# Designs tried in a protein design run: designed miniproteins, single chains, continued (5). Part 92

Each design is a single chain, and the fold is of that chain. pLDDT is the mean over its residues in the fold that is shown.

## One batch from the design tools (miniprotein)

Design m19192
Fold by ESMFold2-Fast:
Structure m19192 (fold): chain A 115 residues (1-115)
Amino acid sequence: SEVEKLLAQLSDPDPKVQREAGLKLLEDPDVAVRVRGVEAIGALGAAAVEGGLAPLVKGLFDDDVRVRVAAARAIGRIGPAAAELVRELLEKLLSDEDEEVREAAREALARIEAG
């Protein structure tokens, strides 16, 4: 399937390929596909810092709370390498309408500051 192809491209050594694949997954109309995409990027950890951050930032502001929670957690999994690029965006999520999103943002902020 196209989704499985895009998920495989998240492991490509070219950050541009990773970024384009991640952004396509985050454009999918199925919330479950967008959640899978952000979780797969998060599973790459620090290796996602160059190609994965743009799709994850898109996920932080998704219409569905499940995607926003997953994106915040994924950024936390990338860790301190993402700190300067995402700190202000995660701080905005501390004011999110959903408590689970606010909690995920708190945990992500703690993880990116753990240097």
Scores: mean pLDDT 87

Design m19193
Fold by ESMFold2-Fast:
Structure m19193 (fold): chain A 99 residues (1-99)
Amino acid sequence: KPEEEIEKKLEEYKRKIDEVTAQALAEISANGDDIDKVIEIQNKALEELDRIHEEFKKWAEEMKEKYKDNPELQKLIDEKVRELDEHVADAKQLITLAG
């Protein structure tokens, strides 16, 4: 089912976001006394989150084109894009607040 593919893709990308976030938080914690190193870790993690986010959005646009005549799937894809947008925003906040 297309719905199952869309849900699995969101779960996959949320996991990627969570892995980047967890790694960045661990590295920030290990280097907390080194401000320059913390900033470097934050910048690399934020860049990686943006890459993952853009990859998902590109996939979502391809899926919307594939199902252009299916309004229910269009709405589902838009909902999942918004859900990942919020998940990425939360991850960025956690990384920036950890410094």
Scores: mean pLDDT 89

Design m19194
Fold by ESMFold2-Fast:
Structure m19194 (fold): chain A 119 residues (1-119)
Amino acid sequence: MEASGSISAPPGATVSLVQLSDKAATVSARFTTSSGQEYVVRLTLTLDDGAERKAVATVEWGKLVSPDGTYTPISDAQTSASASYDEKNNVLSASGSATFTVEGQTYSFALSVTVKEKK
């Protein structure tokens, strides 16, 4: 794999790597609050191979309503993303994060990736 990465999630979260490529990385996490309510979050970091080498973070999250991962969407998450490109070594380094509040507690998910481009 020409891509590598690291994931940061709340303690006790079940984290799954859904996708890792030279164009996108997606992670999914399930976590349980102190009330016993389960939530699901899916963070996608999209990598732009254009001249500016941009990264864009998108998040889908919500309250889990069934064991198959069906959830009620919540639209108040904050996202951030950054990317840097080492042209000499053809290495893209990108990071994305999502921050959201549930039951008065702030949760954060972060993903960083390093991709070596082949031409």
Scores: mean pLDDT 72

Design m19195
Fold by ESMFold2-Fast:
Structure m19195 (fold): chain A 71 residues (1-71)
Amino acid sequence: SMEELEKLIEEISKLTGLSKESILNIIRALSQLSDREQEAILELLRKEYGLSDEKYEKVKELLLKGAELLK
């Protein structure tokens, strides 16, 4: 649902400091990619934003859940 997606975006925004618009664009991109391509992009995001292992695992979970909602 749109409400569930919006809640996920808000949680990711709080964890990463990224704008809701940037997060939605990342989720849209992930929804169009294969599992292998998703993993590669997520590793790039982890390095670019300097996420700790704990924050990365949570952000990864939420981003992939958001991508699944858009399929």
Scores: mean pLDDT 82

Design m19196
Fold by ESMFold2-Fast:
Structure m19196 (fold): chain A 83 residues (1-83)
Amino acid sequence: TAAAARLRDPKIRQVYLATARLVQEHGEVTISEVAEATGFSQGTVSRYLKILVDAGVLEEVAPGVYKLGSEEAILAAERALRA
């Protein structure tokens, strides 16, 4: 429910979708790459990525470097996006 509510924010959703795409292409993604892809500032992206990590849909594997989180959390987020 908390993750679902956060993904209803259009900006957080935009950051999630850009991050998921970049991770599928490159295996992992940096804050700078997501900022470039979305047009948001690095500070804004960092804040939204931390929200997504807290929701379990992303993992921070090194400082400022992210990959996709657990399959359970991703499926819960995708169900929320389709509802």
Scores: mean pLDDT 77

Design m19197
Fold by ESMFold2-Fast:
Structure m19197 (fold): chain A 69 residues (1-69)
Amino acid sequence: MLSSLSERERAAVEELKKLIEEVGVDGITNRQLREIAKKYGLSTSAVRKLMDQMLVERARAELEARKAA
């Protein structure tokens, strides 16, 4: 539920979205997740959970788009 995130969590999601756009999901390393966590004052596990939520929502949106086409 991305609409209920704190300002820091929302900023971390924006940074993750940008990183996914630049290197792709498979290009993201644990080091990059740690740097985002450090930058926004989150735990690395919190950043991983945010990324997992983003990936699930993206996969669902892609599935809905394919079903509509």
Scores: mean pLDDT 75

Design m19198
Fold by ESMFold2-Fast:
Structure m19198 (fold): chain A 68 residues (1-68)
Amino acid sequence: MSREEAEEKLERIIKGMEEALSMDEVTQRVALAEVEKLLGKKFDSLEEALEYLKENREEAIEKLIEKE
């Protein structure tokens, strides 16, 4: 995918994770697992993963571009 498409997809992922934080524990665990899979890293919570993603947007964009 293009960098522009990856940036738009990342913003949608971030919004989805922020929404998951207001949902049940199962939804939060599923969202956390998807982010961990994308980044190849383990986090203690969805909040930690979301903060990492917001601070390391470039790493996430590169991972989205490489995913084919």
Scores: mean pLDDT 78

Design m19199
Fold by ESMFold2-Fast:
Order: structure tokens, then sequence, then C-alpha cells
Structure m19199 (fold): chain A 102 residues (1-102)
């Protein structure tokens, strides 16, 4: 899949709780993936993945766990490639915004 754009947004909702949203748009599939992570001070993570297709259909998955037990790749039945890259991009974007656009 060719990535058209990748965008990260960070929201501080309350002390010790941060919401991070990553939006990935794909050029070749007309698919949009939104990943929302709620990270708690104690290292617990809630992740919500939302896939929106060109016809407007939406599929959602939710995961909860400790940061160490974070689901590797909920988009591809436990392959870690996309979700780990999104996390790495989020961590980098939290300091300096990095956009990959094509």
Amino acid sequence: MKIKSLETKIEALEPGKVKVKTTIEYDDSNKKIEIEQEVFRDGKVKMKIKETYSDGTVKEKEFEGDLKDFPSDPLKSNNYALSKEAIDAIEKAGKVETKLEK
C-alpha cells in the first residue's frame, strides 16, 4: 500500500493521560486508517483503530493493555509493522512533527 499522508496529533486531556491520534491515508486503496491511543502515566494503553473505506464504510477495533503488552499490529492480525511504525512516528512527532506525504 502506498501512503499518501501520515499525520499525528497529541491531546493532553488530563494530568497523566495523553491521547495521541495518527491518521494514515493510502493512495492506492482509497482507505483511511485512524489510530487513537490513550496512554496513562502507569504505562497502560488503550488503542482504537478505525478504518474508513472510500464508500464510507467503517470498521473499528479496540485494544487495551500495558505498554509492554501493546498489540503489535491490530490492523493485520498481530503483525507489528504498521502499528509499531505509527507508534514510532507518534513518539518522534511528540517532539518534532514528522509528516510523510506523497
Scores: mean pLDDT 57

Design m19200
Fold by ESMFold2-Fast:
Structure m19200 (fold): chain A 60 residues (1-60)
Amino acid sequence: SKEEGFEKTIEMMRLTADAADRIVKIEQEGKKKGLSPEELQKKIDEVVAEHRKRVAEIRK
């Protein structure tokens, strides 16, 4: 049977997959627009920070 902890784990896994997809899209658009490595990393860091915050909210 599913426990709340298991469901939270599945939700966190889905959030991780979403964050990974967003990073791939940022890298693709960054290459298309000729972004610098620093500009690209800044956008990726924003996605990572948002992901960490959302995971922390689920793990309350």
Scores: mean pLDDT 81

Design m19201
Fold by ESMFold2-Fast:
Structure m19201 (fold): chain A 70 residues (1-70)
Amino acid sequence: MSKEQLEVEIELALLQMQASILRKYGASPEELAALAARLRAVLAKAKEVGASQDTIDAAEALLAEVEAAL
């Protein structure tokens, strides 16, 4: 795995943890919008650096959940 691919996986893991907290305790529209923007950036980077399909699928699934909550 490249350094860039690993950085994408770490960022996605952090965003997954943040989403879990927001899902459990609630989120403002601003918090959901910020998380969606970061997830879109991570997805774009994942595709650019050739991240695994599992990583891309996980990011897309999380983005869909966050966008549905907006």
Scores: mean pLDDT 84

Design m19202
Fold by ESMFold2-Fast:
Structure m19202 (fold): chain A 59 residues (1-59)
Amino acid sequence: SDEEREKLLKEAVALAVDEVRKGYQTVANAVKAVMKALELPQEDYEKVLNAVRQQLAAE
């Protein structure tokens, strides 16, 4: 459902930000790994990537 997809997108952003903040992953690799783990479609890659970049710029 759209609601479940939105929850997964939020979780993907949070997990990717956490991985990058810990210094274990680059932004692109963290996003790819999280999207694979949560089985998110490739079409959401840019949306997650941009959200992660924006959060890191604010932190």
Scores: mean pLDDT 80

Design m19203
Fold by ESMFold2-Fast:
Structure m19203 (fold): chain A 97 residues (1-97)
Amino acid sequence: MDREKAEEARRRLEELARRAREGDEEARRELLRLYAAVTVELYRLARELGLDLGPEADRALARAREILAADPVSAEEQEQARALARVTIEEYLAELA
């Protein structure tokens, strides 16, 4: 389940990044919103694992929360963000083993 949702989220972010580079302002806004959702979930999981990410992470998290407060993601996009964050942490831990 999570792998499929994570792959869907990755493909969506890659497509939005491509369109944003071509000057698509709506795609840029969508990219920032989805990236913010992934950032919040990723840092939440990192904290649950006891990882100290430092002040850069705190700034990124604060900015992500500001973006989501102004332009929240849908429930489906939130599930995709959680799945991608979980898979990302799992892959990181597997590389350390």
Scores: mean pLDDT 79

Design m19204
Fold by ESMFold2-Fast:
Structure m19204 (fold): chain A 90 residues (1-90)
Amino acid sequence: MELSEEDYKFNLWALKRMLETLIENLKSGKITLEEAKKIFRNNYNVMEPYLSDELRELARQTVGELEKAKSKDEALAVLEEGLAKLRELE
């Protein structure tokens, strides 16, 4: 189903805020690498049915790359790249 422009903007905002929060918490040590992976995976699974094809594919790629991350620095690079791509959609 095609999402409304308002639903698209909300989902874009929600994804950006999720990535920003994960980056902040991972940098501050509030969450571990494994917790960051779990949080993103769980949030993606909840959001997936409501995402446009473009946002779903971007989120899916970011989840996949995050799962491959072996260090905090690799995870931060993945999350920051995903956030940059979402910001380009504004």
Scores: mean pLDDT 83

Design m19205
Fold by ESMFold2-Fast:
Structure m19205 (fold): chain A 77 residues (1-77)
Amino acid sequence: SNTQKVTQLRIQIEATEALLTMYEWVVDREKSRILQTESDPARAQRKIQELDEQLKRVREDHERKIRELEEQIRRLE
């Protein structure tokens, strides 16, 4: 039924949001590690900027996936 399909899509949205949250935690931990281990401030800043750009791309990809899943729900409702 459409109701069952909507429930499955909502679960996929929740799973996608949870994975993004977990990835953000991992990135924050890696930033802390860089700040503790990299003695050169310029190299530390560059590594952190690379992580921020990677996180931005991952966030955009997850947000796009959520929007696609939400659109599928709207088509079924």
Scores: mean pLDDT 88

Design m19206
Fold by ESMFold2-Fast:
Structure m19206 (fold): chain A 107 residues (1-107)
Amino acid sequence: SLKEKIEELFKEVREAAERLIKVLSDPNATKEEIRKAADEFLEKVRELIQFLVEAGADPEKVKKLSEIALEAYNKIYEAIDNGDREKAIEVVQEALKKIESIVKELL
């Protein structure tokens, strides 16, 4: 069903976010490892958005998700480049919370 596919894709977003937070929390993680985890998280968000567009979801909610994804991209990479891992974690957590709120409205 549409609901089951949205739940599956959101689970992938959550799991990628958790992996990114784990890597950001590891003092031995390299910038390359952090960037790879960030790229994976943002790719899972893009996959969710792409599915919602193809499924004919509410265009205003899709627009909000796209804005959240773009803001998260910019803020996560800025925090990584500045070595501010705590700020990167906060940005990931806030983005995940905002995405979850919109996903619940679509279910």
Scores: mean pLDDT 90

Design m19207
Fold by ESMFold2-Fast:
Structure m19207 (fold): chain A 106 residues (1-106)
Amino acid sequence: MSPEEILKELEELELEFEITRGLFLIAVGVALLLSNGELPEEIKEIEEEFEELEKEFYKIAEKAREAAEKGDTEKAEEYLKKAKEILKKLEELVKKLLELLKKMEV
């Protein structure tokens, strides 16, 4: 891929990340309401894992951008791939949280 193509894919990935983060925050807010302000341990564990993956995503996305700007397309593509893998893990955590919310209403 060209540096411009990598930067474009990175911008799209960062947008998907922000959407995923927004959904996560909404789901945590709903969980707090359903639990009267005290999150179940399983949800706290998901929140901790999400925060760690979020930090990793920011670091890897920054490395992808820097590599692309320097014209190191091989490293930029490797970091872009890693960022995509982290986003998939974040999306799976959101799914798990939503499943737990459904159980709290039953």
Scores: mean pLDDT 86

Design m19208
Fold by ESMFold2-Fast:
Structure m19208 (fold): chain A 93 residues (1-93)
Amino acid sequence: MDETFRERFLALSEAASPYFDKAQQMLRNGESREKAAEIAREGIAEALRELGYEELVEEAIKTFEEESKTNSLGVAASIAISEAAKRMAEREA
């Protein structure tokens, strides 16, 4: 489980990284947090779809939205990816 979790977390993080980099660059350029959050949500959804876990998209986006209310977008994204990776690992255990 621990090794599978790590592999899934890294795979999701890698697939989502171009979107997260874009969201961070938008914030640095003075774009709204709301626009950056939209790109981060798109990144989470596309990463899950690319890896064949489209059914986890809704739950991961919900986690991201809830966590983004009290955390930075980067922390919220990390939590959403971590929870999704746990669900992926549980399916393979």
Scores: mean pLDDT 83

Design m19209
Fold by ESMFold2-Fast:
Structure m19209 (fold): chain A 104 residues (1-104)
Amino acid sequence: SAETRELLVRILREAVKTLKEILEENSDRMPILAQATLGTLLIALSVLRKAEGYESPEMAEIREKAVEADKRLEANFKAKDMEGAKETIEELIKWLEEKIEKLE
């Protein structure tokens, strides 16, 4: 529905905003802060799926991408790979922004 698309866009915009702020701060906690942001996104998607009574293809794609990014950030954190973490976050932001454009 149009309302579901609007809510999904809002959820994604909030995630993108927070991820951009994390990149700008450029702290050594960047991977963990990005994982926390993805956790919040996944909770929001779960609530939206429960409210709708089903998972749309768009919700599924976003969930799968968030899980993939979380795994990459975990690997970056364990390896102390801050550059890899930054690249993971930048790629995720670009993907989410493209998804927002398609949903609008």
Scores: mean pLDDT 88

Design m19210
Fold by ESMFold2-Fast:
Structure m19210 (fold): chain A 98 residues (1-98)
Amino acid sequence: MIQVVESPRELTVKEGGSATLNSTVSSPGDGLFNVLWFREVDGALVRVGELGPVGKGTVSITLENVTKEDEGLYRSIAIDVETGEVAVGQGTKLTVVD
């Protein structure tokens, strides 16, 4: 069973700064994973990043020059390249301050 845990759970950054979102992929076996990041915007899921194929462990994306429009819950999804097994994280809540 694959698992995804995001860190930090909450992140506050200054407008114009950078936000780094980490996702840790764990699996009982060896494997390669595609890791995708999504943000919910007005009821729609918007893909904001993708890395892979990568092995298990911690992967990150960085959002640069963040604005108030970048606020929200960012979830990561890990997909096992061989099996198609999917794990969904609980997300990182991003807050942007002036």
Scores: mean pLDDT 83

Design m19211
Fold by ESMFold2-Fast:
Structure m19211 (fold): chain A 66 residues (1-66)
Amino acid sequence: SPAYVEAVTEPEAVEAVVETARAAGARSVLQIGDRVLALFDDAATAERAAEAVAALPGTRSVRTGV
């Protein structure tokens, strides 16, 4: 099932979060201010991406959904 990762970041961390989501296989990534929304083809890939994003300095919150 398609899934998403939503991250809220410090401004300086936005680029690293976007790059991490793309490297993890996001189909699309959208940035709006301090928010990054990444879409994935499957929930397992999204969960791994969320873990990688959560580990980045400057990530304030991460959530996943289907």
Scores: mean pLDDT 85

Design m19212
Fold by ESMFold2-Fast:
Structure m19212 (fold): chain A 74 residues (1-74)
Amino acid sequence: SPVEELAERIKKGELSVREFLEEVDRIAGDDPEQREKVIRELAKLLGIDTEGKTVSELTADLIEYVKKVQEKKK
């Protein structure tokens, strides 16, 4: 799955925040419903709590996760 591949690349610190957002856009396209599904599935795969969170809040949590993993790798 493209979402599972993206989650593995994130875990390995292989993506900047910009590259992460570009990959989400590539998978979801311009469809807000698909973007929500991608964001929620990524959060679940990365062990981020999704309960009661908006797509915007989950996107912010994912960005912080990407930053932290990338920092640890370098």
Scores: mean pLDDT 83

Design m19213
Fold by ESMFold2-Fast:
Structure m19213 (fold): chain A 73 residues (1-73)
Amino acid sequence: SMEEEERQRLLDEITKLMEDYAREAKAHEKNGDTEKAEEYRRKIQELAQVYRDLRDGKISLEEARKRIEEIKE
C-alpha cells in the first residue's frame, strides 16, 4: 500500500538522519566539543524512539514527521 511505502521511506529517512548525527557526534567528540557531541547523541536516542514507535505502529506517519521536525530543531 502507499502508506506502507511511505512508512518504509520515513524509516529509511530516520536511519539516514541517525547516521548523519552519529558522524557529527564523532567529529565533535574528536575536536573536544563534548557538549555538541552529547546534543547529537541525544537527538539519535530521540530518533531511535521515533523509529521504534513508527515500526511498531504505535504512532501515525503524521506524528512521526512532527517528532522528526522537532528533533531537527
Scores: mean pLDDT 89

Design m19214
Fold by ESMFold2-Fast:
Structure m19214 (fold): chain A 69 residues (1-69)
Amino acid sequence: GEEYAKKAEEYAKKAEEAARAGDAQKALHFSQQAGRYAKLAEEAGADEKILKKAEDYALRGVGYAAQAL
């Protein structure tokens, strides 16, 4: 549950850093990992508040990847 949401946050931050560095491939990769961990948080039965936070981080990661592409 919570550990997967924290991983989603970690990868969203890495996607932002990669996008700022102009590394579109890394930004996309980290964005995809953020999305995977958000899904794992849901499958692990994370509380709705934790799940919404993980989903928000996954969405932010997608935004950063799109900005880098």
Scores: mean pLDDT 79

Design m19215
Fold by ESMFold2-Fast:
Parts: C-alpha cells; sequence; structure tokens
Structure m19215 (fold): chain A 95 residues (1-95)
C-alpha cells in the first residue's frame, strides 16, 4: 500500500542515516575528534528512534501487514544502531 511504501522509505532513510553517521563518527574519532564523533552518532540514533516510533505508529494504524513490515524495518534500524555503537566504541578505545 502507499502507506506501507512511505513507511518503509522513511525507515530505510533512518537506517541509512545511522550507517552514514557511524562512518563519519569513526572518521572523526580517528582524526582525534572523539567526543564530536560520539555525539554525532548519539544525535542520529535519537532521531532514528523518534522516526521509528512515529512510522511504526502510522503503519500499525494502516493495518496488520503494514505494521509487520514496519516492525521488520525497525529491527533493521535497531541492528544498525547496535552495530554502529559497537564500531564507534571500538574506534574510541583505539584512539
Amino acid sequence: SEVTEEVEERLNEAIGQVIDATHEAISMIRKGNVEEGKKLLENTIAQGKQTAADELSRAKAAGEEAGKRAERKVQALNDAIKSGTTSVEAAAKAA
């Protein structure tokens, strides 16, 4: 459905933003800007979690199928958050 496609697009955008912020944070940390890199990822994660909450709510209101597809994308976002956090923490420890 249109709502399902829009929700998946918004959640894919949030996933991409977390992945991009992870790469940028690692680059900043390797250049000695440890706190700036950590803050970039933390702020992007906060935005991603808000997007996930809003889009999951919208999808569930649209129907069971839309809700289930949104839940899968939210899981992918959570996986990206966990991976990004681990990678950034490792980069900070090595700095």
Scores: mean pLDDT 90

Design m19216
Fold by ESMFold2-Fast:
Structure m19216 (fold): chain A 79 residues (1-79)
Amino acid sequence: MSEEELRELVSEFVLAALAGDVEAARRALDKIIASRDRRALQLVRDVLEAILKTYEYPEEVREALEELVRRLDAALAEL
């Protein structure tokens, strides 16, 4: 995966998470995790935590985004 492709995936993930589009966020995250890029994983983990602290979401969306935080924490622990 190129640095440009990874940057575009990070942007796609952030925009999907902000919109509460859990399906799009999961698709982007799967590709970011597959890259095994620690800096990208840490960046999206920190951004997602900030999003969850800043914005209000329906309970189902919040729970799904919190699951993505746990997936990021697990992926970072395996690196």
Scores: mean pLDDT 86

Design m19217
Fold by ESMFold2-Fast:
Structure m19217 (fold): chain A 65 residues (1-65)
Amino acid sequence: AVEAAFARYDTDGDGTIPTSQLPAFAADLGLRPTAEEIAEADSDGDGTVSLPEFRDLLIRRRERE
C-alpha cells in the first residue's frame, strides 16, 4: 500500500518525505512522476512532501487520464 511504502521513506517519523527521495518512493509504487508533478506535491516549497500531498498527486494523475 502507498501508506506502507511512505512509512519506509519517512525515516524521521515526522510524516514527510524529502523531495529528493520522492522519485525513488514513486518508483517503488510503479510511478514515473515528472519534476513538475513533484513540485506540485511540494506545494509550500519546503523541500518535503506529506502523505496527503502525495495522495493528491496520485489523484490528479488519475483525473487527467
Scores: mean pLDDT 71

Design m19218
Fold by ESMFold2-Fast:
Structure m19218 (fold): chain A 72 residues (1-72)
Amino acid sequence: MKVILEVTVSPDPEAIEKVAEALKAVPGLTRLEVDVKNSRITAEFDSEEAAQRAAEAAKAVPGVLNVRILPA
């Protein structure tokens, strides 16, 4: 079942890029949107397990303020 991950990042382009790369490395990623203006990254995954792995990877990046997992 598809799930959405929302990551709020400090307004640092390097932190935003590191989060995007970490999410791209997770198998099961179906969509990735980077909103630099709002310092927000939205990712869609094909499974809850993939979304949980992605949330853990994102939390490891300095500058991540919040991570939310939502049903798609």
Scores: mean pLDDT 81

Design m19219
Fold by ESMFold2-Fast:
Structure m19219 (fold): chain A 103 residues (1-103)
Amino acid sequence: SLPEGAVTDVTISPTTITAAAGETVTVSGKAVTTAPQPVDVTLYLQKPGEESVQVGSGTSDENGNFTVTFTAPKTPGTYTYQVLATGPSGVSRASAPGTLTVT
């Protein structure tokens, strides 16, 4: 059984972003939990052919609503971003990936 406050689903918006190199990017979302409580949120960015790196973090409200900001990479190209939400039990759930185009 899932522990109380376990994250069961994570959604993010927007799922497609275009940003200038070094621009501040904002991603909002919702972590669905089995009981209302804040969860830790981490944002990862991946270049094609490279490992994912943590670029942002935050904490949701009790209803799972969150906002994370990060700085767009200085290298132009297409990146994927994904949010990982972790409840108090340490069980994490990932969002579907989004696409970031840096111009």
Scores: mean pLDDT 84

Design m19220
Fold by ESMFold2-Fast:
Structure m19220 (fold): chain A 103 residues (1-103)
Amino acid sequence: DDAEAALAAAEAALSPEQRALRDRVREELLARWRELVAEVGIAEAQAAFTEEVIALLEEAARDPDPARRTAVVIGVTEAVNELLPEAARLQAAEGLVAPRALA
């Protein structure tokens, strides 16, 4: 689709170093989400992860290099888009099981 084509074009314009930064940001956020869910459960993990993502984006916004800012934003966007369906499924599963498990 047009959004995927635009993202692919933006990614194609990134240097190898910027692609490495994007990939690192994405992988670190995916790993961090999994650690948070394992440690504190989905509801508390969502709050903590949202706070960490906002802090990361605020840090990126202060970077004077627009290419580095773009790489971080793409990495964050990819991680969030990958995690949104999983978070929704986990929340639905907890909502179905936890309040009804002893009913």
Scores: mean pLDDT 73

Design m19221
Fold by ESMFold2-Fast:
Order: structure tokens, then sequence, then C-alpha cells
Structure m19221 (fold): chain A 104 residues (1-104)
């Protein structure tokens, strides 16, 4: 239903904002720790990608609320954007593991 799709979108947007905040904190910590420039650049790229996907999630929600998208079309776009944000978070987790290995 429209109600269920809107509730799902609001939950996914809240989750995506939390992921964004976590990546930003990791980027700030990497800069403070004097991490290599390539690591800082990769964290910045992940943050930029999540910011872009989050903006698209909010745009999809607005279009759905305006009646421009069916329930199925809206959910398809949400699932793809959530997958993209999840992939960016996994890249950050891998970067942290690589940094720990380099310090060992």
Amino acid sequence: SREEVLARMDAEIAWAEEVRARIQARLEQARADGAPPDVVARLQAALDAVDAALARLKAVRARFEAGELSDAEAMREVVLLVAEITAQWMLVVVLEAELRKAKA
C-alpha cells in the first residue's frame, strides 16, 4: 500500500542518514590519524556516493508522494539505492580492515 511504501521509505532514509554520519565520522578520524591520502580520498568518495544516493531517495519519496510513481516503481528504486548505500558502507569496512592490517 502507499502507506506501507511511505513508511518503508522514511525508515530507509533514516538508516541512510545514519550510514552517512558513520562514514563522515570515519573520514574525520582518518584525517586526524594522518591516514594515507588514498584512504582519505576513498572515504570521501564513499561519503559523496552516499550523499548522492540519499538525495535520490528523498527525490523518489517526493515523486511517490506526488503520485508520479507506482508502489512497485518506488520500491524498485528504493531497493537499488539502499543496495548502493550498503555497498559504500561495506567499502568503508574493508578500508578499516586494510588500515588495521597495515598497522600490524
Scores: mean pLDDT 88

Design m19222
Fold by ESMFold2-Fast:
Structure m19222 (fold): chain A 107 residues (1-107)
Amino acid sequence: SEIEKTIRDWLFGKSSREDLVEALQKLGFSEERARYIADFLEGKLPDHPVGPLLMQAFRDGKIPVEDLVPIVLAIVKEALKSDDLSKLPEIEQKVVNDYLKTGKIEL
């Protein structure tokens, strides 16, 4: 899908933040919410660094590269269901911890 390609390209430094924001808007986020989620995923929110948990698990070999995009997409889909974006760190922690315990990605 277009969103999966954009997330993959973003994870490997091949897409811009603007491409990520556009793809999130196509999923149904408003521009403001899409920008907030993009900033969260890039670790640019002062109180909510995302990159350390997900990327550390990837660097430790606990997440294979083929599961990395599905995990990010699961976080994004859970965020789309929530009216409270302050829960993004909790959503990331739950999705990553559930994957590390079960080997399954829950949407």
Scores: mean pLDDT 73

Design m19223
Fold by ESMFold2-Fast:
Structure m19223 (fold): chain A 60 residues (1-60)
Amino acid sequence: MVRITGGRFTLDPSLPDQTITVETSSGNRAVITIKPDGTVRLTVYDPEGKVVFEDEFTLP
């Protein structure tokens, strides 16, 4: 089991977009962007940098 250490993120209209990047042992990279309006965007790249998955959702 792995643990990433990052800052706390707070959804606040005065803050800039906050981004978290996670890399897997297989070379994939996941980028999570959280906007102050509660919108979350997830983009996953393969080891060659191609986008293999994208999704957007709003936090409750």
Scores: mean pLDDT 67

Design m19224
Fold by ESMFold2-Fast:
Structure m19224 (fold): chain A 85 residues (1-85)
Amino acid sequence: SELTKKLLEALKKLGITLYTDIDGVYDDATRKGIIQALASNFGGDPDGVPDEATIRAQRKLGATGAPLDGVPDEAVREEIIKTAE
């Protein structure tokens, strides 16, 4: 989707190392890759499982209005994209 593509581009623009290609498809592999990238860049284990590091990453990247659980849900993804723009 365009939202997924914009999120991956926004993360790259913010200096986050990506573990997946920017193909615009939001599937389980892409979701896990995003979680791994967030964890790896913010001091967590890059195992694809949401943890405290992925929550800290989302907050630092501007996701302040959506509930933060370390999962890049649509609302969280939109907030991160807006922060990078």
Scores: mean pLDDT 65

